Designed miniproteins, single chains. Designs and how they scored, part 67

Each design is a single chain, and the fold is of that chain. pLDDT is the mean over its residues in the fold that is shown.

## One batch from the design tools (miniprotein)

Design m2321
Fold by ESMFold2-Fast:
Structure m2321 (fold): chain A 70 residues (1-70)
Amino acid sequence: SVEDAKESFTNMWRGIVRSMEETAGYEILKFETEVLSETEIRVVLEYRAPDGTLIKEEKILKISDDDRNM
């Protein structure tokens, strides 16, 4: 379901965020997920590098309710 997908994507991106904070010393300013449709979730991540540079990333993750054929 869209709700299950959103939770899974949120958990995945939290892992990425944690890695960035622990390994690079980045400050995470914004982490958001937005449901665009049943098959697309937008992830927005804003973070500040130790030198003060502000970086913004946006990803669109495409999901499908249909099993391929496994």
Scores: mean pLDDT 69

Design m2322
Fold by ESMFold2-Fast:
Structure m2322 (fold): chain A 83 residues (1-83)
Amino acid sequence: DPKFEISLELFELIEKGASDEELIEKAVELAKELGLSELTGLRYFSIAKIVYLLLKGKDVDLSNFDLTPEELELIEKLLKKKK
């Protein structure tokens, strides 16, 4: 699943201490390689950040992010992979 692989790559960059600017640039680059929009790339950046915060034990209100069912499934897959 290319969407899962993009989100996983962005998550691993967050773990390595990449800046938000570096993550945004990488998210847009990866989305463009798949023929997706810049806005879609920014969605994957947000997904990776949400997963990172949840794994750190932060209370994240997911209702604030207007997530699609597909994006919620992606968050669950990333959480299972990294637990």
Scores: mean pLDDT 80

Design m2323
Fold by ESMFold2-Fast:
Structure m2323 (fold): chain A 66 residues (1-66)
Amino acid sequence: STAAVVAALDELAAQGVIPASTAEAIKAALADRASVSPAELLELMRQAGVPEVLAEAIVDEILARL
């Protein structure tokens, strides 16, 4: 669920794994969505300016924490 993804983003930002600005940008993009897939998360990371290799690692971390 998007709520679980938002919680994971907040936790990762609090732990310093991702920048707070990156977490906020992705959360804003998720505000109008009922669900998000791993592929959609990867695209949102890319749109937030995260390099593809790093974005894949961060998406994997988010999924591992769900």
Scores: mean pLDDT 75

Design m2324
Fold by ESMFold2-Fast:
Structure m2324 (fold): chain A 99 residues (1-99)
Amino acid sequence: MAKEIVEEVIEKLREISEKLLSSPDPKKQKTGEYLLKLAKQLEEAVKKHGAEKVYEILLREAQEAAGKEELSDEETLEIMKELIEEMAELLTKEIDSLK
């Protein structure tokens, strides 16, 4: 289960990144580059620390975002996908200030 959730989160990051990189908007393209870099960093973290450890981090982020201490794997995945969408929108607005 942990490995599957982590793989789905990485896949969502790559999917959104590819859509943004395909946009004619330079800010969306720059956001897409950052999300692709994050996907690669998560893949490297899985290789170095294992999927279970990466899942623990994702679960804590989802718990904090939802304001709940207990989440199912399905709830964790849904919340993480929503957070990725929100992060993409925020980065697109702020990308020129973040560099």
Scores: mean pLDDT 81

Design m2325
Fold by ESMFold2-Fast:
Structure m2325 (fold): chain A 57 residues (1-57)
Amino acid sequence: ALKAQLLQEAQSRKSSPEVNVRLIQLFLEDPSLSDEDIGSRVGVSPSTVSKWRKLPL
């Protein structure tokens, strides 16, 4: 499944795996949230969220 593949990739990245997984989950559950909203919720900068959002859904 696409979700499982994205979560596995998030865990393998050099940034915090917990934060990466949370970002992917929020993109899938709440696609209408802004980068600022997601960033504040998971504790990362909006620029980090923007980079993740550019990945294929």
Scores: mean pLDDT 67

Design m2326
Fold by ESMFold2-Fast:
Structure m2326 (fold): chain A 56 residues (1-56)
Amino acid sequence: SATGERRRAEIERLLADSALPDAEQLRFAHAILSAPDEAAFRREVARFREADAAAR
């Protein structure tokens, strides 16, 4: 689906530029990809971005 494709592309982009350790990246990727709806997806992406910013 278009939504699923956009979600995967967004997380792949975030992971590629991430300063987080690989283990944390995998945990966030799992949470984001497992999100049941757009609101949950956006919350998990926001958490990832906050953690990534703090690691820089």
Scores: mean pLDDT 79

Design m2327
Fold by ESMFold2-Fast:
Structure m2327 (fold): chain A 76 residues (1-76)
Amino acid sequence: SAAELARRLLAEAPELLAAVAKATGGDAAVVAEAARNLARMALAGGVAREEVLEAAERAAEAAGIPEVAEAAREAV
């Protein structure tokens, strides 16, 4: 159950972080913090480090905020 939720969060991370970026007017600090929290939750749910980092790269592209990928690397 936790692993299923973690994988769902990762699959939705690009869309979620893009939505946060839109809602905040592109606030990189807020989006990066959200990315760190999502990465930690995914790891806690048992998702592999490399899978989290791949999802973070896609999320950075979707949000248009490169700091998302850096924040995820710091969290893992």
Scores: mean pLDDT 83

Design m2328
Fold by ESMFold2-Fast:
Structure m2328 (fold): chain A 107 residues (1-107)
Amino acid sequence: MSALEAIKELLKVVVKVAGDKAEVVVLGDEIYIRFESEELAKKVAPELKKLAEKYKNIEVEVVGNVIKIKTLDNSFEKEYPELLKKLEEESMKRPLTPSELLELLEE
C-alpha cells in the first residue's frame, strides 16, 4: 500500500475523532498535528498507532498535545515529492486543519 493511502487513512481518523480541533504543519517528510488539548491527542493516538502497526511504513510519536507522523525511509517524499512540496508550502502560509490537508491529498 502506498504511503499516500496510509497518510489519508490516518487523517480520516483525526477528522473523525477531533474534527478540525487541531492544526497541521508539514515539515519535509514529517507531519505535525497539534491538538487543542492533551486529552484530545490521547483519544486520537491509540487509533493512529493501530494504523501505523497495520501499514508498517508509518511512525507515530506523541508528545503532549502534538502527534508527529513520519513515513519510514522517506517513502512519501520519494513517491510524491511534488505533492509533499505543495503541502509544505501551504502549511508554511498558515497551519492547515486536518480536513484541509485531507482535501489537498485527494487533489
Scores: mean pLDDT 79

Design m2329
Fold by ESMFold2-Fast:
Structure m2329 (fold): chain A 84 residues (1-84)
Amino acid sequence: MGEVTELLRRAYEAARKGDVRTAAELGLKALELAPEESKPDVALAVAQALRVGGDTESADKVKKAAEEGDVEEAKKILEETAKK
């Protein structure tokens, strides 16, 4: 869990600097490493980081996927956000 928390903290810091791409990349890594039961909560935290970075559209999509329990959809959105 500590590694996931560290990745989320780094994603938030990247987002605060306007680096949404790095925030999405770090968020994707956090989501992949998280235990299955924690993945929706991690995806919600990543959505908040993207919102802080100004990518409200990607943030809303990740939040919706997480609320629906669709972790694979959340991963796809984060991959697309990280690619430009």
Scores: mean pLDDT 85

Design m2330
Fold by ESMFold2-Fast:
Structure m2330 (fold): chain A 86 residues (1-86)
Amino acid sequence: ARLTIVATFEDRETAEKAGKEAEEILKKVPGLKSVKVEISEDGKTVTITAEFETVEAARRAGILIREHLLSNFPGLLSLEATVEEL
């Protein structure tokens, strides 16, 4: 299963910090196979792609990252999370 998170922030510094923290959280989730963090050319959008052994693990990871970003990043402008069965 694949989790894709697209988060847009007020500035590059906030986006880079959020991406790093999200990657650290995802690495602690059981069933994680791979994680990739990409920052847009303007530096404001973080795309996180994480692959999991199960859809259940991907959904739990998505909830954890959503809660973390909403609680710790007041500069978060938009957040989308998608889970695909692969």
Scores: mean pLDDT 85

Design m2331
Fold by ESMFold2-Fast:
Structure m2331 (fold): chain A 100 residues (1-100)
Amino acid sequence: SSALEEAKKIVEETAKKLKELVENNASDEEIWKVVHEAKVKLDSVIKDKKLLNKIHSVLFTGADKIIKARKAGDKETAIKIAEEMKEEIIKLLEEHEKSK
């Protein structure tokens, strides 16, 4: 669906922004801002509340993990977490589409 394609694009753009923030030593506040903006955009596209709750969980736990990895000086792990968040959310979106 067009909604699925739009949601995937939001998730891909979010992961790219998070990786750029990690590489540029951006603040925890900037990381949370990107994740919050992604949540707002996905809330506008996805109508299924249960799916949204799962996606929100991945976004928020991922942001926390990225921040912890950055504080430990581990940029490689922080970048990997951003990629894993993208992959997990895309999987949730695709599994939801297939279940209809």
Scores: mean pLDDT 88

Design m2332
Fold by ESMFold2-Fast:
Structure m2332 (fold): chain A 78 residues (1-78)
Amino acid sequence: SMEELVERAAERAVAMAKAAVEAGKAEEAKKQAEGIEDKKVREGLIEVIDAVEEGDLEKAREIARETARYAVEEYLKE
């Protein structure tokens, strides 16, 4: 289902952001996100990294879910 796909993508985004923050590579991860062409996806992933750095995992999950939902919906448009 779309909800399962969105939740899985969001969990993966948060897990990757956590790994980057724990490795002391949050700034590097944000620089890599700047290379994403889609503005909403780019901004969403940067905000997820920022929320993880702040320790606000619930905020990170909410932003990741919204960003993932947008990306899935855009993928389904042709």
Scores: mean pLDDT 85

Design m2333
Fold by ESMFold2-Fast:
Structure m2333 (fold): chain A 66 residues (1-66)
Amino acid sequence: MPYEGEVTGLFIGMQSAASQPLGTPLSVMVQNAVERLKEAGLTSPEQIQAAEAGARAIAEGIRSSL
């Protein structure tokens, strides 16, 4: 079930992806978002999955804008 921690993971993933250089591959954006989340001490599977989803959403948005 979703919970507040999942929302936090989503926002961290989105912020991390938005900070990547333009043209960064989707897979690299997702990987960097997960690493940022782990570096912040957030390692629950739900938070990691939320961060991956957030990073993918931002990466797709950037790709569509180019």
Scores: mean pLDDT 70

Design m2334
Fold by ESMFold2-Fast:
Structure m2334 (fold): chain A 72 residues (1-72)
Amino acid sequence: MEITEEDIRGARAIAAHLKSLPPEEAIRHVRGLLENAGEDSSEETARRLAEGMVAGDPEVIEYVARLLHKLR
């Protein structure tokens, strides 16, 4: 299914929230999101994703938008 602008906005809102958290808390938040989506929730994957989200990496933002779409 095509990602909507709502999904992209949701991913950006999560990224903004992660920027306000300590790194350890940001990683835990991302692990929870990955677990709920049935994706790889390893510490390595969650750390990489959290770092990309905080950096505003467009590819990572798009990936999280796809997770949010799947969780509807």
Scores: mean pLDDT 81

Design m2335
Fold by ESMFold2-Fast:
Structure m2335 (fold): chain A 89 residues (1-89)
Amino acid sequence: MEDEFKLAQKLQELIEKLYKEMTEGKRDEIREEAKKLGIPEQTVIDYRVTTAVLEWQIKNSDKEKAKEYEEQLKKMEEIYEKKVKEAKK
């Protein structure tokens, strides 16, 4: 229980750090990409943060959990591609 809580806390810290980097350090990159794709900046930020978090989880999880996170990563990529395509309609 406590070990799972500690992992959740580290994930929370990672997510906060990534959001800060995307909103401050990489803001111009995110803005240009969002403008190019015709999607909201928040959608680009959420995608980049989620994929980075899932990649970290794949690297730090056992085989069964890593497979589940790999499936989630592919699903997130499909959702992102769909949003980009719908923005071009």
Scores: mean pLDDT 78

Design m2336
Fold by ESMFold2-Fast:
Structure m2336 (fold): chain A 109 residues (1-109)
Amino acid sequence: MEELLKQLQKELERQREANRATAEAIGDGVYEAGKLAVEGKRPELFRALADAVADFIAGNPEMAPEVIEAVRKAVDELLKEAESQGKLETAKEFRDYVDAALDRARAAR
């Protein structure tokens, strides 16, 4: 009985860690696509990725807080790098697109 409770706690913790790893991977993907978009490389792919992430959040509401936080962190990092490159205005346009996509996903829940 006690061993079953410990196994259940371990599985719940593994699931939480897997959800966090998925959110971090999504954030990393947004960051890498954002870096390319700020350089003028395939901004349409960045927008498509932002839309896909919003759809993922709408379909997986249990993961929404972790994914939204990871994506926002990635966008903040992108803004800092873009500012150092004199491309802050371009990065802000991509941030605004991401924010609008995330807000739509939250409303669609």
Scores: mean pLDDT 80

Design m2337
Fold by ESMFold2-Fast:
Structure m2337 (fold): chain A 105 residues (1-105)
Amino acid sequence: SDQEIQDLQQHANDSTDPDSRANAYGTLSMIYYDNGDYDSSIQAADQSIRVAQNPDIRAGALGIRGDTYYRMGDIQTAIDDYNQSISIGSDTISSISQQHRDDIS
């Protein structure tokens, strides 16, 4: 929702913890994706990837960005993002990104 987006943008701006900011950007990316706003989804995922210090948070954002590129028809970029997500994420995140990659490759 618009309220949810505003609250997450505020949290991303106000938080001093990089991983807290990265989580807010990752959640924004998912909301934009669900709304079909793929350009905003990619921008939010890019911010999450850039600021994340935790590999799982970065891997999650890579997975969301991969999903978004796939919806835009950029299948090769989606596969590249899933492969990066798999390489740095925990077993749980890697399994999700691997399934998404295998579904489209």
Scores: mean pLDDT 88

Design m2338
Fold by ESMFold2-Fast:
Structure m2338 (fold): chain A 77 residues (1-77)
Amino acid sequence: MYLEFDIIVPADDPEAVEAIKALIEKHGGEVLSIRKEGDKYVIHARVPLENVPGLRAEIDAATGGKARIANGRVVEP
């Protein structure tokens, strides 16, 4: 099983986008799209469900807790 979800980060932190991409790949996930929406970046990703807690913790550490996870849905492989 995978979780498909959005990671939302402030646009004033461009380093966070690259860090989040690397963390998604580290946790066996895939970046499906990245888009800029006004004052934020929205990263759409698919990650193995079992790896999501670890990924979320590292994203929080890398962004100082500014990243938000939204629109999560469980998808079958």
Scores: mean pLDDT 83

Design m2339
Fold by ESMFold2-Fast:
Structure m2339 (fold): chain A 100 residues (1-100)
Amino acid sequence: ELEELRKRVEELEEEILKNYNLEKLIELLELALELGRAEGVAESALLELETLLALHKKGVTEEEIREFIASQPLETPMREVLAELARKAGLPEMAERLLA
């Protein structure tokens, strides 16, 4: 069960970095939340979701997020990608919370 979730997360991360889609990113964050609950790290997944919502509220477009994610190496953790986007969008406190 956990191994299936980890494999799905890794597959979605690779897909997002090659061909970004907002629906895929949300699916990845939902799976990360489920995996985090099982591993006792649900707070990290929730911060990733809160960051995504805050980016959209600031008017960051799906296209802007897609282009930024596509510029990152495949091994870059999603929380680090989202933290950098948060800084660029004028949400440095959100980035600090996400990386803590």
Scores: mean pLDDT 67

Design m2340
Fold by ESMFold2-Fast:
Structure m2340 (fold): chain A 59 residues (1-59)
Amino acid sequence: KAEEIAKELEEELKKKGYKVQKVIISDTKVSIFAVNEKEAVFITVDVETGEKTELVVKN
């Protein structure tokens, strides 16, 4: 289940022009770090609730 969430997030980010740099999978959360030409994003999804948190940072 967590791996499925990670896979879908990677595909969405790639469609938006991001390169996925790191994926962290735990029992309760999936976190993905991705970058594009202008910025980096860090997205965390809670596996049980589906709650999604996005942090945008500049390189």
Scores: mean pLDDT 78

Design m2341
Fold by ESMFold2-Fast:
Structure m2341 (fold): chain A 91 residues (1-91)
Amino acid sequence: SMQLELQIILGVLRLALAMLKYFKSKGVPDEELRRFAAKLLEEILKQLKENNAPQHLIDEVEEFLKTIPSMSTEEILARLEEIIDLIDKEI
């Protein structure tokens, strides 16, 4: 069901957030963390579209993806927390 799929996506995003915070604390360059975040969100966007998730969630993830190339790691972490909160409210 869409609810189960959103719960799995939410779990993946929470784990990714924790890992990004950890690697940022270890001094991994912003470019590498941006690359990881972009690949993760491309896959999340694909899954949301294939499972007919609410359009507003799809739009938020698409907007995030478009902005990643110009974002700092701190901005990516803040935006990822916002996306997590948006998905959590749909469950």
Scores: mean pLDDT 87

Design m2342
Fold by ESMFold2-Fast:
Structure m2342 (fold): chain A 79 residues (1-79)
Amino acid sequence: SVQQQVQELVDKGAQQLSQGEDPQKVAEQTQQQVGKLPGVSSATASAERLPDGSIRLTIKATLDDGTTVTASAIAPAPP
């Protein structure tokens, strides 16, 4: 399903964040990857730094039929 594919890409992005990748770069790459999925009309990604130093990566995708899919994951602060 598109929901599953979006979640897998968000999880991959969160893994990259946990390895010390730049949050804005990961958000942009994840947005581009989700936007290339069949049936997706548009996608936006954001990375939010939480007070504990972890990062929340969120994707919102709009499908060709007008439905929206949202997925998120939290990456712990790199050691």
Scores: mean pLDDT 81

Design m2343
Fold by ESMFold2-Fast:
Structure m2343 (fold): chain A 118 residues (1-118)
Amino acid sequence: MEFPEEVRAAAEDPEKFREAALKAREEGDEEMYGLLLAAESQRQLARIPERLKESLEETSDPELQEKIRKEAEELARLLQQALALALAGDVEGAESLVPRIVGAQLRIIGLTEDGRLA
């Protein structure tokens, strides 16, 4: 899926995203706000392979590597759901997944640090 260049640029910069999201909400542009959330979800999905590689390099424990892979799969699943909901205009549904997405990200970080400390 190709997003407008303006939407993609905003999704890559937290400050630009915040400004664009506030403008869309002020103007009542739910379609634009949904596109911004979708672009951010797609950006995070694109970063998963690199982040997974970095996390797996921190440990040689096969059990820990498997746990990291499973959490990365769950993160990808949640981001795909958030992307689909945002594109469908279900902004509230997409936002409801944020705590679960953050939880998966934090678990990957914790498992990666456990590998470094072991």
Scores: mean pLDDT 79

Design m2344
Fold by ESMFold2-Fast:
Structure m2344 (fold): chain A 80 residues (1-80)
Amino acid sequence: MVAEAVELGREAGLGIAALYEEDEKLGLEATRRAAGSFGLLMQKDPEAGRAAAEAAIEVLEAANPELGEVFRRLVEEAEA
């Protein structure tokens, strides 16, 4: 359900933001990995995948706007 996808995205965003604050390189690696997974989810379930990605982007933009922008671009590349 979309509500479960939103919760997944929110938790992913929080985890990535926390990791990036401790280790920028590992945070960027986690960002790429998550973006790829969300792209695959969008191919399988577009509504759930986009809901999850948007929730993650919202969390990331609030914590670090530059990281949120990077994640948004990578998700769009991965869904193609």
Scores: mean pLDDT 80

Design m2345
Fold by ESMFold2-Fast:
Structure m2345 (fold): chain A 67 residues (1-67)
Amino acid sequence: GPAEAGRKSAEAARAAAEAGDATAAMTSLWQGRKHGGLTEEGARRGVEAGAAGDAAASGEYAQKGAV
């Protein structure tokens, strides 16, 4: 369900952030939002951070935005 999708997306985004992969972190956020597992604000903030090349901030927003 959405909570499981959010948890999986947050974990994937955190792993991508630890690897310094901003593109993978953003992809995890889009997947989590697509399945209703992330808040709109968390997904938007995380994508903005990832687009700026900040993988760590992108991963943090995925974690905080998980429902």
Scores: mean pLDDT 78

Design m2346
Fold by ESMFold2-Fast:
Formats: structure tokens, sequence, C-alpha cells
Structure m2346 (fold): chain A 89 residues (1-89)
């Protein structure tokens, strides 16, 4: 699970750096789903840091549509919600 999540986040960051916003969004969503499914706080936190970097790169390049940026934000909120739920049990 950790290796797969790491690979997806690397692909998301690479896609964001290359301006491939649709691919970056897709990889981010896949990484978030796996991190939440793992129920591992450290993996979810790691993915959250990666999502913020992907969002920053896409925003700086100005290539992402508002809809694509909204999907990144939604993925971040989903991961944050899962992290909070793990603390509450």
Amino acid sequence: MEEEINELMKKALEAAKEGRADEAVRYVQQAVDLAIQSKNKELIEKVLEGIREVARLLDEQGVATPEQMARIVAAELHAVGALIELELK
C-alpha cells in the first residue's frame, strides 16, 4: 500500500510539473482513496503534503481549470476528514 501510494504521488507531482492537470488530479484522487483505505495516519498526512505541493504547482503554472482545482481541494478535504475520523475512532 505505501509503495503504491508513493508511486501515485510521484506521478501526480510529475504530471503537475509538466502541466498535465487531468492526470495530476486523477493520480491525487487515487492516492487519497488508497491512503484513506489504509487507515494509516502517517500515510494520509504524507499524501496531504503531496496534494498541497500538486495544488501549488498547478496554480503557479496557471494550467488547471477551476473545476480541476476544485477536485484537488475536494480530495484534500476528503483526506483531512478521514484523518479527523481516525483520531475520533
Scores: mean pLDDT 83

Design m2347
Fold by ESMFold2-Fast:
Structure m2347 (fold): chain A 84 residues (1-84)
Amino acid sequence: MREEIRELLREAYAQQSAKFGTSIPEAELEDTIERLIAEEDDPARAMIGAYAVAGRLEEALRLAEEVGDEEAVEAIRELMRQRE
């Protein structure tokens, strides 16, 4: 889980850096990982949060639906509506 979250966020941060020309510090990456893990009692919820932070809303929605987290499903769908 932790390593999977780290890989997802590294990829997302690399994409953001390329798109916005901003370098995101590794310390910020580690802080985000710790926050996601600390705030979620369920590893699946931590992964849903990681996908959402990474901008992978389709993967986040799929996992949320798979684990039956209706609150996460609604939150992700709201984010997707904002992107249209």
Scores: mean pLDDT 72

Design m2348
Fold by ESMFold2-Fast:
Structure m2348 (fold): chain A 109 residues (1-109)
Amino acid sequence: MEELIELIKSGTVEALKELLERVDEINAMSPEEFKKLVETLLNNDKLWRLLAFDKEAQDIFAEIVRKLSPEKAKILYEALKKSKNPLLQFALTSFDGRISVALAKALSK
């Protein structure tokens, strides 16, 4: 858990690649552990700026989201919906809404 939080806090493409390799670990988390991970994610302006402007980062993050269990995808969706962060909202529309499309696919499993 702490290692996953530190990867998110780093806000780098390399950290996103590592998170993608550990998606099964993320899916195995309790809902409460995952909510802490999502809180860290929502408060990371560095990561949302990267996702808004870097196509490779956006593609990797969208793949992580697509591989989430429906339970985890629902927690992420509810958290994103409540966010008032304009950079996060911009990132969700970047690259043809790729994150939003990935999230919809994860929710439909």
Scores: mean pLDDT 84

Design m2349
Fold by ESMFold2-Fast:
Structure m2349 (fold): chain A 82 residues (1-82)
Amino acid sequence: MDRELQAGIAFLRRVLPLLDDPAVRAAIDAVIAGLQKVLAGTATDADIQATLAAAAVVQEALASKLDEVLPLAEEAEAELAA
């Protein structure tokens, strides 16, 4: 689980430059912050719900750029390979 959360954070950091919409960039920052709280064991139920809501915004934005996003997901997974 921790490795999967770290991969998610790395992926989001890599896709951030592809998205110029300030609202979508803020949603990515919110997801990263939420995932970091989960990793640290400090996330509340409210933090998890806020993270899921932000993740839905990010998912819709990235769905239109899937061909650009897939290589970045592979790079993030490779970065965390032991």
Scores: mean pLDDT 75

Design m2350
Fold by ESMFold2-Fast:
Structure m2350 (fold): chain A 90 residues (1-90)
Amino acid sequence: SLEEKVREIRLAMYRQGFSPEAITGVVLRRAVERYKEPSEVLELWRKHAERLLEGREEEVAAVQAWLDAHPEEEELLIDYEIERMREVEK
């Protein structure tokens, strides 16, 4: 399932030394940027991502570089977060 694939990707990222907050924050930020429909929920998700990433600038850069090097994994992580946002708006 998508959920199982996302869990395995996150475990691989944890093995790189990335925190759950940095992983979730970067993925949410990228997911929000790809979401095209305006929503008050989107703004709350954006603010949540920014709070998770506050004070983690160096770690954020490393997470972004890892995701850029793993585009298929990035797409799965982003698709999962977009699906979660769409379910909230139903």
Scores: mean pLDDT 80

Design m2351
Fold by ESMFold2-Fast:
Structure m2351 (fold): chain A 94 residues (1-94)
Amino acid sequence: SPQDYVQRGRQRRQFFRQRSRQIYGMSDDQQRQQLQRLRNSMSVDDLMQFVIYTVRYLRRRDPERARRFIRIGIQVFSDDPTIVGMLRHMDDVV
């Protein structure tokens, strides 16, 4: 139902917020390791939405950290042209 969809969306956004907050406090190496772990535990669609959310979360707080996160993501996901293309596009507008 639309209500169930909204509830699942809120739960997913809460998870994204918590993980994005954790990433904000991480070193570049810790961010790389975290993205590798998330890739192994999330669907491609959820991972892509999480990456977009995290870039937006970081951009509002520290545009330089957003750029660093994007560069780390491009390196970690170098074998995925869809995620890399999205991240390159987001880097152009930071």
Scores: mean pLDDT 84

Design m2352
Fold by ESMFold2-Fast:
Structure m2352 (fold): chain A 118 residues (1-118)
Amino acid sequence: KEKLLKAAEDFKKAYETESPEAKKRINAFLGDPKSKSKWNGLGYQIWAYIIFGELPYPEAFGGLDKATVDRVLLAGDVEGLKKYFGLSEETAKALIDLIEASKGLTPKEVTEVVNKVF
């Protein structure tokens, strides 16, 4: 859980430095990171994507196919995140670290840690 807490704090720090346009794209994909809804908050969205491979907002990726999205988010393609979402390198790396740190945890653990940070 310590790795998840650190990854969530690093992602929050990077996220706050992003442009309003980049924040809108992140929020469309992951849900509003400031949402306190247990099932609609960032922690649940990350968990659902990891476990089910579900894309709640595929249009946020500009019509990219699932294999490209999986490569960008799950395989750690920082350059893909920069290209397709307009994220900074720091935010792209922090998002990948957050997704990776969420693997092997329950939805409750991910949601409680991530939503506590935001």
Scores: mean pLDDT 69

Design m2353
Fold by ESMFold2-Fast:
Structure m2353 (fold): chain A 77 residues (1-77)
Amino acid sequence: GPSAEAAKRAAESLGWTVTDVEARIIAGSAATGAEKKSEVGAGIGAKLAMQSLGFDASIGEGEAVGRAVMEAGSALT
């Protein structure tokens, strides 16, 4: 979906190759984080999911991916 595609594109812009399955996991974790702490939670959720999948994501990189997921989520019809 749009949130998973946004997560994939954001992660790839940071230099990682992400599968569609991994992108869905990252997007889901970012969305869950957003429910708890809005944009900050989305960034934490994205970072934790990326690290659990073996990507060495920084806080700033997690924030970039989490923000992309939130922006795509707010545009979902």
Scores: mean pLDDT 79

Design m2354
Fold by ESMFold2-Fast:
Structure m2354 (fold): chain A 61 residues (1-61)
Amino acid sequence: GLRLYATAKYDYTAKREDELDIKKGDTVEILGPAEPGWVIARKDGKTGLVPGSVLGDLEVR
């Protein structure tokens, strides 16, 4: 089935246990919306919260 992805525009360091560490240029799978300004994403088998502001355009693959 089709999946939704985004490429990180900026580094982000998790500040809570439910957040995801990401690096600029990382591709993450978008699993769904979370609290305002945040998405649930998956990277390297880990699922967590990421601020939408650090992600680029959404891509369907």
Scores: mean pLDDT 84

